# Designed miniproteins, single chains, continued (4): the designs that were tried, part 36

Each design is a single chain, and the fold is of that chain. pLDDT is the mean over its residues in the fold that is shown.

## One batch from the design tools (miniprotein)

Design m13304
Fold by ESMFold2-Fast:
Structure m13304 (fold): chain A 103 residues (1-103)
Amino acid sequence: SVTQSPSSISANVGETVTINSSTSDDKVLSVSWWKQKPGEEKELLIYNFNKRVEGVRSRFSASGSGKNFTLTISNLEEEDYATYFSKFKTEKGTFEGEGTTVS
């Protein structure tokens, strides 16, 4: 199982947003972070723990180790108001966090 916190964040343009995610599973093989706007498909932002997809802005960064991982969005822009999801690949399968809505 994956736990993502907080479920919602209120933030202004220019602020830094931090989203945390953790798993109870002992062996994490990879973590990815996804963005979704209402009515749209999920867009991959970060894969293999901390690698940005080509074209994703440097203000998106990910860090973490063991069972605890973080997505940081610095210098928030209007296009960043969305729901963000962590996805963990573990020895037990692939599990997704419940999402964090940034508004």
Scores: mean pLDDT 88

Design m13305
Fold by ESMFold2-Fast:
Order: structure tokens, then sequence, then C-alpha cells
Structure m13305 (fold): chain A 71 residues (1-71)
């Protein structure tokens, strides 16, 4: 995986509660498999992290699934 994607995951992880880490990592992997760009992945992970921070891991998963479905 590119260094940019690894850094995006790290930044999202620092902004979200630990319970949202598996969702962030899984969403990143799914986006990479779908051919999303590093910039798209960074934006998506920021939204997932924000949802996880404000509403918890279930909200993070919902937002991640929604973003993946939109691709």
Amino acid sequence: MTLEISRAVGEAARRAPPESLPVIARTAGRLVKLGASPEEIRRALAEVAEAGREQGPEAARRVGDEIVAAL
C-alpha cells in the first residue's frame, strides 16, 4: 500500500476512539480494492473518524459503508 494511505489511516486513528480503529482500517482496505485514489481515501477516512468520534463505532461503520457504496 502507498505511504500516503498508511499516513491517512494513522491520522484518522488519532482523531477517533480506539473502538473505531477496526472500522477505519477495514474501510481503507475496501477503498484501496475499489481503486480509490489516496486523496479520496484520506477524505473518506476523515469522515469515518469524525462519525466515530461524535457518534461511536456504529456511526463510523455506517458512514464507511455509505462511502464505499457510492464508488
Scores: mean pLDDT 80

Design m13306
Fold by ESMFold2-Fast:
Structure m13306 (fold): chain A 118 residues (1-118)
Amino acid sequence: SMTALDLFKDVKRAPREVSREEVAEAIRALGSPDDYVRLQALRILTDAALRGIPYGIEEAVPLLVRLLGDPSPLVRDAAIETLAAISRLPEGRRLVEEAAKVLPPEVRERLEEELARL
């Protein structure tokens, strides 16, 4: 059985070649017990979103919102950046704004500040 980490070791493609399968594996890896695996997944999803790839955003947004409460500060910061990147995609802004309604005020304020920087 392949781990999410093993999948990422083989990814040396240009970002424009990011597949739906690679996005799906990154979304799955957001639930990893390994902080490093979650960080790598967030970097892949941020890159895909910045490249205009909308695959899996409806599944990813609720998981990313949960990562805003992650024990790792690096994971929390990366999750804000990923949500901000997704907000630029078609329907992405709406999905992020709807998900943000359930966030604590201080977390929602950080997300809104990051959205304004883009």
Scores: mean pLDDT 77

Design m13307
Fold by ESMFold2-Fast:
Structure m13307 (fold): chain A 95 residues (1-95)
Amino acid sequence: SDDRVWLPVEATVVSASADGTVELEGKIPLDEDLEPLPRARAVVFLETDSGLEIVEGEAEIAPDGTVRLTVKAPGAKPGSLVGKKAIAFVEVRRR
């Protein structure tokens, strides 16, 4: 879609579950020309013990630009991920 843009965010892994669910938090700069989506798509570049994984998931974006990301990474070991940083891209709408 031509009204949507992907914003880079550096996110930190805050939780990882045995089922492969990984949660990350970050912050994006939202300017007046960009609008958060109620449920945004996200792509996360996650480094695991199995190597670099590109995983898709969802982002919850607060009006101040605070982002919570949820992805599935079944190749990841939970205890090795918490506190690591990942680069993500989150979908926002151009006004």
Scores: mean pLDDT 78

Design m13308
Fold by ESMFold2-Fast:
Structure m13308 (fold): chain A 96 residues (1-96)
Amino acid sequence: SDFFKAKEKQAEELLKKDDSNVEAAKLYLLLGGYYASLGEVEKFTYYVLKAIEIYKKAGKLKDPEVVLDLKATLRLARVLGAEELVKAIEEALSEV
């Protein structure tokens, strides 16, 4: 937990300087994946939604790396039955 607490703090410090910092979004996806591995669907959803918000503010939802990461997260969200997160990722991937 100390490692992931440090990553959360790192993401928060990055956002204090720039609320569209894509490195913070990557850290939130890492946190989401960690909680998904524990079966903690609500925390998984929480952190991934934070990542999507940052990517949207940064105008990066069409970036190929971001699209691949979100598609991988979408598959995981479907397996875990994270319905709110599934809808949010599908909406993010449909942004023009």
Scores: mean pLDDT 87

Design m13309
Fold by ESMFold2-Fast:
Structure m13309 (fold): chain A 67 residues (1-67)
Amino acid sequence: AEAARIVAEIKALIDAGRIAEANALLHDAVEADRLSPAQVREIARYMAEKTGTSLGDVPGGLPRPAA
């Protein structure tokens, strides 16, 4: 599934320390309605865990999925 591929790609970028690119891909995928709210939260938790940065400290905030 495309959503699973995008999640894996974003996590790979986070693991590589390419946080700006991971964030850009996350925003693009959310705007295109390709990720569920659960997947967005999973990526956000993964990023916080790997970087030690809380969601509240991320510049520009977390992208809001369509509810």
Scores: mean pLDDT 71

Design m13310
Fold by ESMFold2-Fast:
Structure m13310 (fold): chain A 62 residues (1-62)
Amino acid sequence: AEEDYKEGVKLYGESRFEEAIEKFEEAIRKDPNYKAAWRNLGEVYLNMGQDEKAREYFEKAK
């Protein structure tokens, strides 16, 4: 979970959004309570203009 999250953050910083999403999804698959991964999924979708999907991920990050 933590390693997948860290790789996702690196990929997001490189603007590799699809690959970052895959890593964040893998982090939450291993640990559904990994709130940082839920927050970053929300941030990626917000940047992609998908406000509804971003809101759902931010709710999971609470």
Scores: mean pLDDT 80

Design m13311
Fold by ESMFold2-Fast:
Structure m13311 (fold): chain A 58 residues (1-58)
Amino acid sequence: SKTIEIIAKQIHKETGIPFEIAKKIVEDALEAGGTIEDILKSLKETNPKLAEAIEKAL
């Protein structure tokens, strides 16, 4: 999914986590029943700069 790739790229840029690992983290969160909105809400509490970067990229 293009959305997953965009989120993974921003995680990689802001945190230094390798892109493929970041992509798997996002995919695993969605498979566990999370939504993109749930991921962004969680990130706003733990890493607001990363959440803002993702929202701007989407």
Scores: mean pLDDT 82

Design m13312
Fold by ESMFold2-Fast:
Parts: structure tokens; sequence; C-alpha cells
Structure m13312 (fold): chain A 90 residues (1-90)
């Protein structure tokens, strides 16, 4: 993958992840889990700031670093999805 392709894929993924985290936060609020809702909102805000930083500083990252960043964000979102599902069962 080229650096440009890796950058575009990461930025698109971050936009999708932010939207998913915002929807998960709404679900947590509806379930009465204010602590989880706040955690989800703060994580979405952090990803938004990360997206802005990457957009302003693309030359600071290699294609491999951008690909690894996407994998790391995927792991964070998956962990938060599982936490919400587990809390709904309790």
Amino acid sequence: MSKEEALEELLKFLEEAIKELEELAKEAEKAGDKELAEKLRLTAEELRKTKEYIKKNPDKFSAEELEKAKEQVEGVVEALRKELEERKKA
C-alpha cells in the first residue's frame, strides 16, 4: 500500500470509528450507564483530535505506521463494543 492510500484508509476509518463510538455512547446513555457513555464520548473526542493531527502532519508518518494505527484503533473500538454488550447482559 502506498503512503497516500494508507493515509486515506486511516482517515476514512477514523471517521467511521468516531460515528460508531458516538452511537454506542447514545446506547449506553439509554441503558442508564452514564460512566460508559462518558468513556465512549471521550474516546470519540480523542480519535477526532488524532484525525486532525494526522491530517496536519501526514509527512511525520510512514505507510506502515498508518496501517498499525488503524489496527490499534480497530482494537480499541472492538473492546468498547464488547464492554457495552457485557454491561447490557448484567
Scores: mean pLDDT 83

Design m13313
Fold by ESMFold2-Fast:
Structure m13313 (fold): chain A 60 residues (1-60)
Amino acid sequence: APVTFRGRDGGLAAAGAAGAFGKVVESREVAPNVVELTFESGARALVTDHGPEGGEAVVS
């Protein structure tokens, strides 16, 4: 099941995910407000920036 991290922005959401899943080894913009992160373990996260609504990282 995917795990969701939230923050005030996409960077804080991504930092929450990195705290649980380790170092980010790759980052790639897949849409204008969406970044795909790859962690050392091979886990992946989609980080979405919702502007004033904050940021969200979904790890699968």
Scores: mean pLDDT 79

Design m13314
Fold by ESMFold2-Fast:
Structure m13314 (fold): chain A 80 residues (1-80)
Amino acid sequence: SEHEKYVKYLEERLKKAEEFLKKAQDMGFPQEFIDYLKKQVEELKKDFEKAKTNPDYAKELVERIDKQLEERKKIEEELA
């Protein structure tokens, strides 16, 4: 279903965030930065849990993330 596609996308995003946190810890990044990343991962987990039970929220969250990524790409293109 469409909802399942959004949930899978969000799960993949969460997995990447958790993998980055682990790499940052393994590489000895500053504790302040590690604490920041932990907070980001916890917020993503909360969003993911809400998205699993609310199809409308899942759609809106994915659309917001996609828009944010598109805006970041535009900024990167302007700075290049």
Scores: mean pLDDT 81

Design m13315
Fold by ESMFold2-Fast:
Structure m13315 (fold): chain A 65 residues (1-65)
Amino acid sequence: MKKAQLAAAAEIIAIGFGGEVVSLEITEDSIHITVRVESEEKGEELRAYFDKLREKHPELTLTIE
């Protein structure tokens, strides 16, 4: 998967969970997404989803505010 496509997918997933994307940083080796969520429950759901996604894409990092 191209990095730009993975970054776009990460943003879509975060928004789908009701999150606000605060920042998205793409480097040569990593993708860092920072998301603000309305509740801890939604944050836990988002983290669990990204943990599963990171099994295939270890370059992806999620920070929840």
Scores: mean pLDDT 80

Design m13317
Fold by ESMFold2-Fast:
Structure m13317 (fold): chain A 65 residues (1-65)
Amino acid sequence: MMDLASEAYKLYMEALRKLGEGNVAEAYKLLSEAYRLGAEASPDPVSRESLLELSKLYEERAKKL
């Protein structure tokens, strides 16, 4: 079945590439989704909560531009 951890990592790497290309808005959207999927894949409640906070932070930043 689909591995959420692998999908999160793929989105994270794509976000880093978008930052290298200067596409900051797309990078922030990808980071938000990567952290959201990472939270769902996380076995630790503390890690899950931390990743959800990061997802929300990047979602807010993406809304700026």
Scores: mean pLDDT 80

Design m13318
Fold by ESMFold2-Fast:
Structure m13318 (fold): chain A 69 residues (1-69)
Amino acid sequence: MMEELKKKLEEAKKEAERRARENTEELAKETRELALKAGVPQEDLDAMSDYELALGYEKAKKAEELKKE
C-alpha cells in the first residue's frame, strides 16, 4: 500500500514539473490571481519566478488529488 502511494507521489511530482515547464505563463498567472484573492502580499508574488509559481500550483493540485483518491 505505502509503496503504491510513494510511486504515485513520484509520478505526480514528475507530471507537475513537466506541466509547469510546458504551461509556465498560464499557471503562473492563475496562481497569482488565486493567491491575491487568498490575501498573499503582491510583493511576495513579485519576488517569485513564473516557473516557481507554476510548479507550486501543479504540486499543490496533484497533492490534493492524491488525498482525495
Scores: mean pLDDT 72

Design m13319
Fold by ESMFold2-Fast:
Structure m13319 (fold): chain A 68 residues (1-68)
Amino acid sequence: SLLEEVEALIEARADAPTSELAAAVLRFLVARGEWRTAARIAQYFLDNPDASKEELVAKVLEIVRAEE
């Protein structure tokens, strides 16, 4: 599922900076044709520039679950 692939991507980048993780997730979703999901995540990041990595991960998983 898309959720499982995104969870695996996050786990593979556990030590990456927040911005690198965000960019990797967005690139992955765009490559998969999941433009709506990518747009929602991008908007969250733009609206919450001081979000922690943990907050970004939680929101990414929330959005992906909602779009499945």
Scores: mean pLDDT 83

Design m13320
Fold by ESMFold2-Fast:
Structure m13320 (fold): chain A 83 residues (1-83)
Amino acid sequence: SIEVDINIALGRMALAVGDPETAIRALRPAAEAGSAEAWALLAEAYLRLGRYEEAIRYAERALALDPEHEEARALLERARAAL
């Protein structure tokens, strides 16, 4: 939906300017609406916060929705390596 797309764009902008907390607030409704991209971006935000167990969980949710999601797979590997 357009609302999901807007929330993903807001989350990407927040991550680009180094604000993972704002990214989490924008991305959570998009992820809960079923966006694999939003779950992957949540994993990136939590990884940047050093919250590796949450990053793993959210990357796994992205892969459950889209098993071919390359960015989510990379985030999962990075978060597991940091643990």
Scores: mean pLDDT 90

Design m13321
Fold by ESMFold2-Fast:
Structure m13321 (fold): chain A 70 residues (1-70)
Amino acid sequence: MSKEELVELLNEIGKAIKDGDIEKAEELLNKLVEAGVISEEEKKKILDAMRNGDYEKAEKLLKKIAALNL
């Protein structure tokens, strides 16, 4: 995955989190897992935060992933 593709994908995930679109967030997070950018456990943490209505936590976890990979 290129750095540009990663930035675009992270931005799309951030939008899905803000929209409360769990299905879209899972689809996009699966692409990050397949690319080796995140683990299944990191994906689960973001999705669990969204399912609990803790979108601030989900966004914080996504920002941490961006900081570690960009």
Scores: mean pLDDT 85

Design m13322
Fold by ESMFold2-Fast:
Structure m13322 (fold): chain A 75 residues (1-75)
Amino acid sequence: GDERAAEAAIRGMRSVADNSGVPEAGEEAARTLRELVARGAPVEEALEEAGKILLEAGVPESQVEAVKTVARRMG
């Protein structure tokens, strides 16, 4: 469900942010995702908003898309 998708996304976002040298952006993306899901936002909306944080911090688009794809499979 949504919680499993969110947890998968959080793990993936932290991993790709760390690999890109921006672990702080990974934590911000994880926090944003958790808050949006907790407020009842659709997981897809939460993934888009968290993904934008990673892209703005310089994480490659291909890595952000891979995280979103894995999260969608868990939901």
Scores: mean pLDDT 83

Design m13323
Fold by ESMFold2-Fast:
Structure m13323 (fold): chain A 97 residues (1-97)
Amino acid sequence: ELEEKRKELEEKIKELEKKIEELKKNLANYTTSKELSRLIAEMLELSTLKSLLEEALKDESITAEDLEAILEAVERGDTSFLLQYVFSKKTLEEFKK
């Protein structure tokens, strides 16, 4: 299960990379400040999500239950949950030192 969930997370990261690149290609097509600002906000959200997922994937202590919760949060678009999860995990690792 753990290896299967890690592979699923890798696939989600690749999807985010493709979406970010697509948004970058569309930057030149925007002519208004409002459209450009919206696009930049979307790119920042996707880039943040990608970074959080990459951080989770690098965590060798992560459980199958943790990965399932992360995948569910991705499907919901719940970046706040992912931020809280990664921060809490790092805090716990620090206390174990």
Scores: mean pLDDT 72

Design m13324
Fold by ESMFold2-Fast:
Structure m13324 (fold): chain A 58 residues (1-58)
Amino acid sequence: KKKLEEEYEELKKKAEELEKQGQEMRDKGTGDLEEGQKISLEYAELGNKASLLKKKLE
């Protein structure tokens, strides 16, 4: 159970970091479209994994 909690926290941290990176790109108007799309896809993927882990913890 503790291992799943640690994995969930790590996925949450990674998702938050990717969200910050995407938000910074939007705020600064920097980066290219392809990079922004990659960040969005990685964020969605991590969110899905975190949701599955959360369901197992509950």
Scores: mean pLDDT 71

Design m13325
Fold by ESMFold2-Fast:
Structure m13325 (fold): chain A 123 residues (1-123)
Amino acid sequence: MDRAKAEAFLKRVEASENGELRGLVFRIRDLLGEENFSPEAVAILAVLLLSDRPLSPAEIQRLLAERGIHVSLATVRRNLAILEKAGLVVRLPDGRYVVNPHIVRDPEVARELLDLAAEVLQS
């Protein structure tokens, strides 16, 4: 895990005036654990939060690339498995993923999360 990128992301989150965004990120960190917490995992979750439909790993990779976040398909699949084990996403029988329906969807929070992750991952 690149701890420097995770730390840079957390500093940007703490600087945000959005208390709901800060609360969500700290909850994600607690559920994933420090070793599995990454701006890539948060970016993948944010893409799924912004989607009105289930997404395949390849669709998630494409949507991240459109935001300037370039990750391998293997990195997307690994982070999806981590998010699934943490209960943050659900894998459907067809191999597509959705956010756990118990997580409140806020499109503004999801957009800000993706923007903050992109700033760190584009550096």
Scores: mean pLDDT 84

Design m13326
Fold by ESMFold2-Fast:
Structure m13326 (fold): chain A 76 residues (1-76)
Amino acid sequence: EAYYNRGNAYFSLGQYQEAVEDYTEAIRLKPSAEAYYNRGLAYEKLNQPQLAGEDYFEALKLKPDFKEAREEIAKL
């Protein structure tokens, strides 16, 4: 929870590498579709579309009705 919220703060500040690190810790402690999805968005900002795609697919595995994750995959 704390890592996820701090990751969101880093993302909002444009600190995408730090956001990835915090989302990674959030996922390690408690996997969630939202944490995978947000880490995927951060990976796209870092020009790592393959890692972003992998995270969006993990988000969909955890939450198959996650429309936002499906939309991001369609753009890749």
Scores: mean pLDDT 89

Design m13327
Fold by ESMFold2-Fast:
Structure m13327 (fold): chain A 102 residues (1-102)
Amino acid sequence: MEVRLEVEPPTIDADGKITGRARLEIDGKRVEFEVDGTLEEAKKAMNEFAEQARKLGLDEIAEAASRVAKAKTPEELVKGFEELIQALVREYQRAVDARLAA
């Protein structure tokens, strides 16, 4: 079993650009996003990420990403990202625990 989680926490630069990325890989299933741009571009990336997660049955991650996509401010987006990272870590830990039990 291959389980991998990569996260770059969201940052906002002096120009107001939002950057961040995450990738979760479990036994050949992969969901990832990259953000480098405006709040609107970040929200679009989150909606696409939520659809990827939903297609793979990762409903908790899909719901968390959908909530990030509803952010109205960069502050709400960052808060949503914290919740999304927690959901990703929980799914990663669940996969690791399953591997150790096998």
Scores: mean pLDDT 78

Design m13328
Fold by ESMFold2-Fast:
Structure m13328 (fold): chain A 84 residues (1-84)
Amino acid sequence: GKELLLRVIALALEAIGLIYEAKLLLPAAPKAAKEAIEAAEKALEYARKALKAEDEEERKKLLEEAEAALAKAREALKKAKAEV
């Protein structure tokens, strides 16, 4: 049961790190960096909801949404890095 919670925590930490990295790219690639930040913040929102969920099935659905948002954030960050 706790494995799912650890996955949510790991995702949240990755999203936080991605936000910091994207913020450093804002002067050089403002549009792509902003897209990365917004997507990562959405991932954190879903992760926060997943941590508060008492039902494991609901937690899995929220984690899937968080993973999808984080994937978009990773793509936007790659685009920002390519524009530097």
Scores: mean pLDDT 86

Design m13329
Fold by ESMFold2-Fast:
Structure m13329 (fold): chain A 68 residues (1-68)
Amino acid sequence: MEEKATLNIDPSLTPTEILKLLKEKVNISGDIISVKVTVNGKTIEVTTDELFDLLKKNPKVTVTFHLK
């Protein structure tokens, strides 16, 4: 199942808070395996750990999630 959600995420949020927002926004009952993130016009397919690293290093970003 593939769903798309866009969130404006503050890098001050913890990984746990970000996962909670993702599950609530897309109404997911399962685990998030990977997501696509658009940062500075570049779309990257990342794991959850890589997503958190990107968010900590960047200012407030709009993240578009594609779930499988």
Scores: mean pLDDT 60

Design m13330
Fold by ESMFold2-Fast:
Structure m13330 (fold): chain A 55 residues (1-55)
Amino acid sequence: AALTERQLADALVRQGGMSEEEAREIARELVEEGLNADTGKALAAAAERAKELGY
């Protein structure tokens, strides 16, 4: 199932140790890019963005 922006942000905070503000911004970008349609792909994309930011 597709992840909501909030679910992606929550995952980034819990798994990546990211701040809520950064997590919400990244989650918004991923949803706008259509990367939230598949849970596995959404979480993988979120993890890569977190790595780019040094998390």
Scores: mean pLDDT 73

Design m13331
Fold by ESMFold2-Fast:
Structure m13331 (fold): chain A 73 residues (1-73)
Amino acid sequence: SAAEAKLQAAKQRLGEAMKKLGEAFLKGDVDEAKKQADKAIQALEEIQKVDPENGKKGVDAAKKSADELLKQM
């Protein structure tokens, strides 16, 4: 279905952003890490539109984790 296709695309974008966030963290590239964290959160918000109950909890947790990660850089 169209909804399943959108969910799969959002999950793929999340995976790509998380991989690039990890690479930026290892390089100490704060600007790139912020950019990829924003992309990961956007993908999670797209997933939340399909699963509002579980998605909101995931988005809130991801924002906190991103803030903590960036403070360590």
Scores: mean pLDDT 79

Design m13332
Fold by ESMFold2-Fast:
Structure m13332 (fold): chain A 78 residues (1-78)
Amino acid sequence: EELKRLLEEGEKLLKELKELFKKVKDPELLKKAIGLLLAAIGELLIMEEAVKRGDLEEAEKALERLKEILEELKELLK
């Protein structure tokens, strides 16, 4: 089922983001990382609501934004 697959991908991305967040030691980077973590949680919530409504388009958009947030956090830690 496509919607269930997208939600599972989103959950995996959020888990990866949380693991990266634990590695942030710089106080200035921590402020930005907190913002990215909150944004990622918000996108997963949007995806959960989209899945409940059967809104494939909104679920896909939320997943893409979540991927962008994860890449931004990875870039921040370089």
Scores: mean pLDDT 83

Design m13333
Fold by ESMFold2-Fast:
Structure m13333 (fold): chain A 55 residues (1-55)
Amino acid sequence: SVPDSAVEGLKSIIKSILNGTDVSDEEITELARELLEKRIPFSQIKEEVLKKFGL
């Protein structure tokens, strides 16, 4: 199970990557949970975030 503290930490990182975009807080939270549950390596998180939103 993914702890809420880990979700909030990754959510902060995702928000910094998506700075200046209109992506909702809810979508960012769901993506953070998905990436953590799939155990995506930290080095690939930026790529996955950009790919998800077509950036």
Scores: mean pLDDT 83

Design m13334
Fold by ESMFold2-Fast:
Structure m13334 (fold): chain A 64 residues (1-64)
Amino acid sequence: SKEEIKKKMKEIFDILDDPNATKEQLEEALRLAKEVIELASKYGDERTKQLAENIKKRIEKKLA
């Protein structure tokens, strides 16, 4: 649902806004971003899908 996507996005941003976020928390944000991509794809929400894919790449760079 749109509400589920919104909730997951909030959790991702809460982690990314924390300057002390651990690798474990960033890995959780990565998992949530992948779930948002799947949900946005299912509902045809291309804008949210692109946003979540960009966030996923940003998290992956932080973990590298």
Scores: mean pLDDT 85

Design m13335
Fold by ESMFold2-Fast:
Structure m13335 (fold): chain A 55 residues (1-55)
Amino acid sequence: FDLEAIEKIKLLMAEKEVIPYEEVKPYLEKIGITTDKEELTREELEKLIEEKIKE
């Protein structure tokens, strides 16, 4: 499980309301997530991360 990838995603979310998929793809793939969206909102990314790391 790649905690650094999650930290990078959170940093992107802090700087942008909508993140291009190209920017987050390598980090999402490291935590086992792929999507057909061209971009993801901060809320969408937060939900995806919570589902993967919530313990």
Scores: mean pLDDT 76

Design m13336
Fold by ESMFold2-Fast:
Structure m13336 (fold): chain A 68 residues (1-68)
Amino acid sequence: MLFSREEIEKALVKLYLEGKITPEQANAIGKEVNKYEELSGEEFKKILLEAGVSEEVAEEAVEYLKSL
């Protein structure tokens, strides 16, 4: 399943507002996501992990995307 940039942005905003990612992580992830028009859940999870997001939070973000 592929997710639009808008759906991924909603997931990032949710994580940031819940204090689960730092402003620096949010900026790094946003820059990487902006290279793509759409991403799979696995591709998004890899971007989160590479930005230093915990595996637990990365899994939660993918689960949230699937609920949109």
Scores: mean pLDDT 83

Design m13337
Fold by ESMFold2-Fast:
Structure m13337 (fold): chain A 70 residues (1-70)
Amino acid sequence: FRAEAEELLERTRKELEKAKTLEEIEEVERRALTELARLVRRHSASDEEYLEGLKRLGKLVKEGIEKLKK
């Protein structure tokens, strides 16, 4: 699970760096959340692992939004 989650987060970070609008950020977030949930189910990951993944995704999304405003 962890390796797949790290891969998803790295891919999401790169996609957010390419995003130019809030709508694009929302689409990247929606896709990443869906993929994270699938990984949790596939690997029977713990609630703690899922929450950590959500926290890290939220941080990346917030950074992407802040970058757009600057």
Scores: mean pLDDT 76

Design m13338
Fold by ESMFold2-Fast:
Structure m13338 (fold): chain A 81 residues (1-81)
Amino acid sequence: ADAEALAHFLAGAAAYTAGNYEEAAAHFRKAAALATDPLLRRAAELAAEAAEAAAAGNLEEARKKAGEAQRLVAEYLAARA
């Protein structure tokens, strides 16, 4: 589950950097639904909210939530190293 969740998280991140915010949000929501680890789940939820904010033109909110998601996914990956 977490490997598939992480794959969707990475696909969402790629879509986000390409400016495809709706596609990014969909991938992040799938990651959140599949994640069993609470850090990965929360990171995916925040990343989806960041993508949704970016799609709406709320770039400050998008940056704040993306930063929070990055911190949580980094903590998740560090715990698995």
Scores: mean pLDDT 87

Design m13339
Fold by ESMFold2-Fast:
Structure m13339 (fold): chain A 56 residues (1-56)
Amino acid sequence: PDTLIERGRELYNRSVILFNESVIARNNGDFVTADRLFREGTRLREESERLFLEAV
């Protein structure tokens, strides 16, 4: 069964993927997509951190 820690790891891993995709978009000159992906990654990272804190 899912735990808060397991869900937090999933969100953290997804945020890493989004940050990497944001960098690729920026390198391609797609700053609008880069900003969106970075914002989404940041949101998931913050949710992950909250879940880890809740697990304590």
Scores: mean pLDDT 84

Design m13340
Fold by ESMFold2-Fast:
Structure m13340 (fold): chain A 82 residues (1-82)
Amino acid sequence: SELEKLAEKYEKKGKEYEEKGDLVMAAVYYMAAAELYIKAGNYKKAKRAAEKALELAKKAGADEVLIKRAEELKEKAKALEE
């Protein structure tokens, strides 16, 4: 799936930003990867990416909107994984 390949590229970018200490940008890329994994039907990878995004957003002291979005995305992926 092209969506799953794009999700993998975004997840890799998230990891690169995390390694550079840009936790907000890392969280944004992991959230984008999670959304793409949901669209691709890979709910297990979506859940893991969303959990990582939430962890990084909280660690960064990110704004409430970003934290809430990551939390909602995690719950959505979790529900779809069953």
Scores: mean pLDDT 86

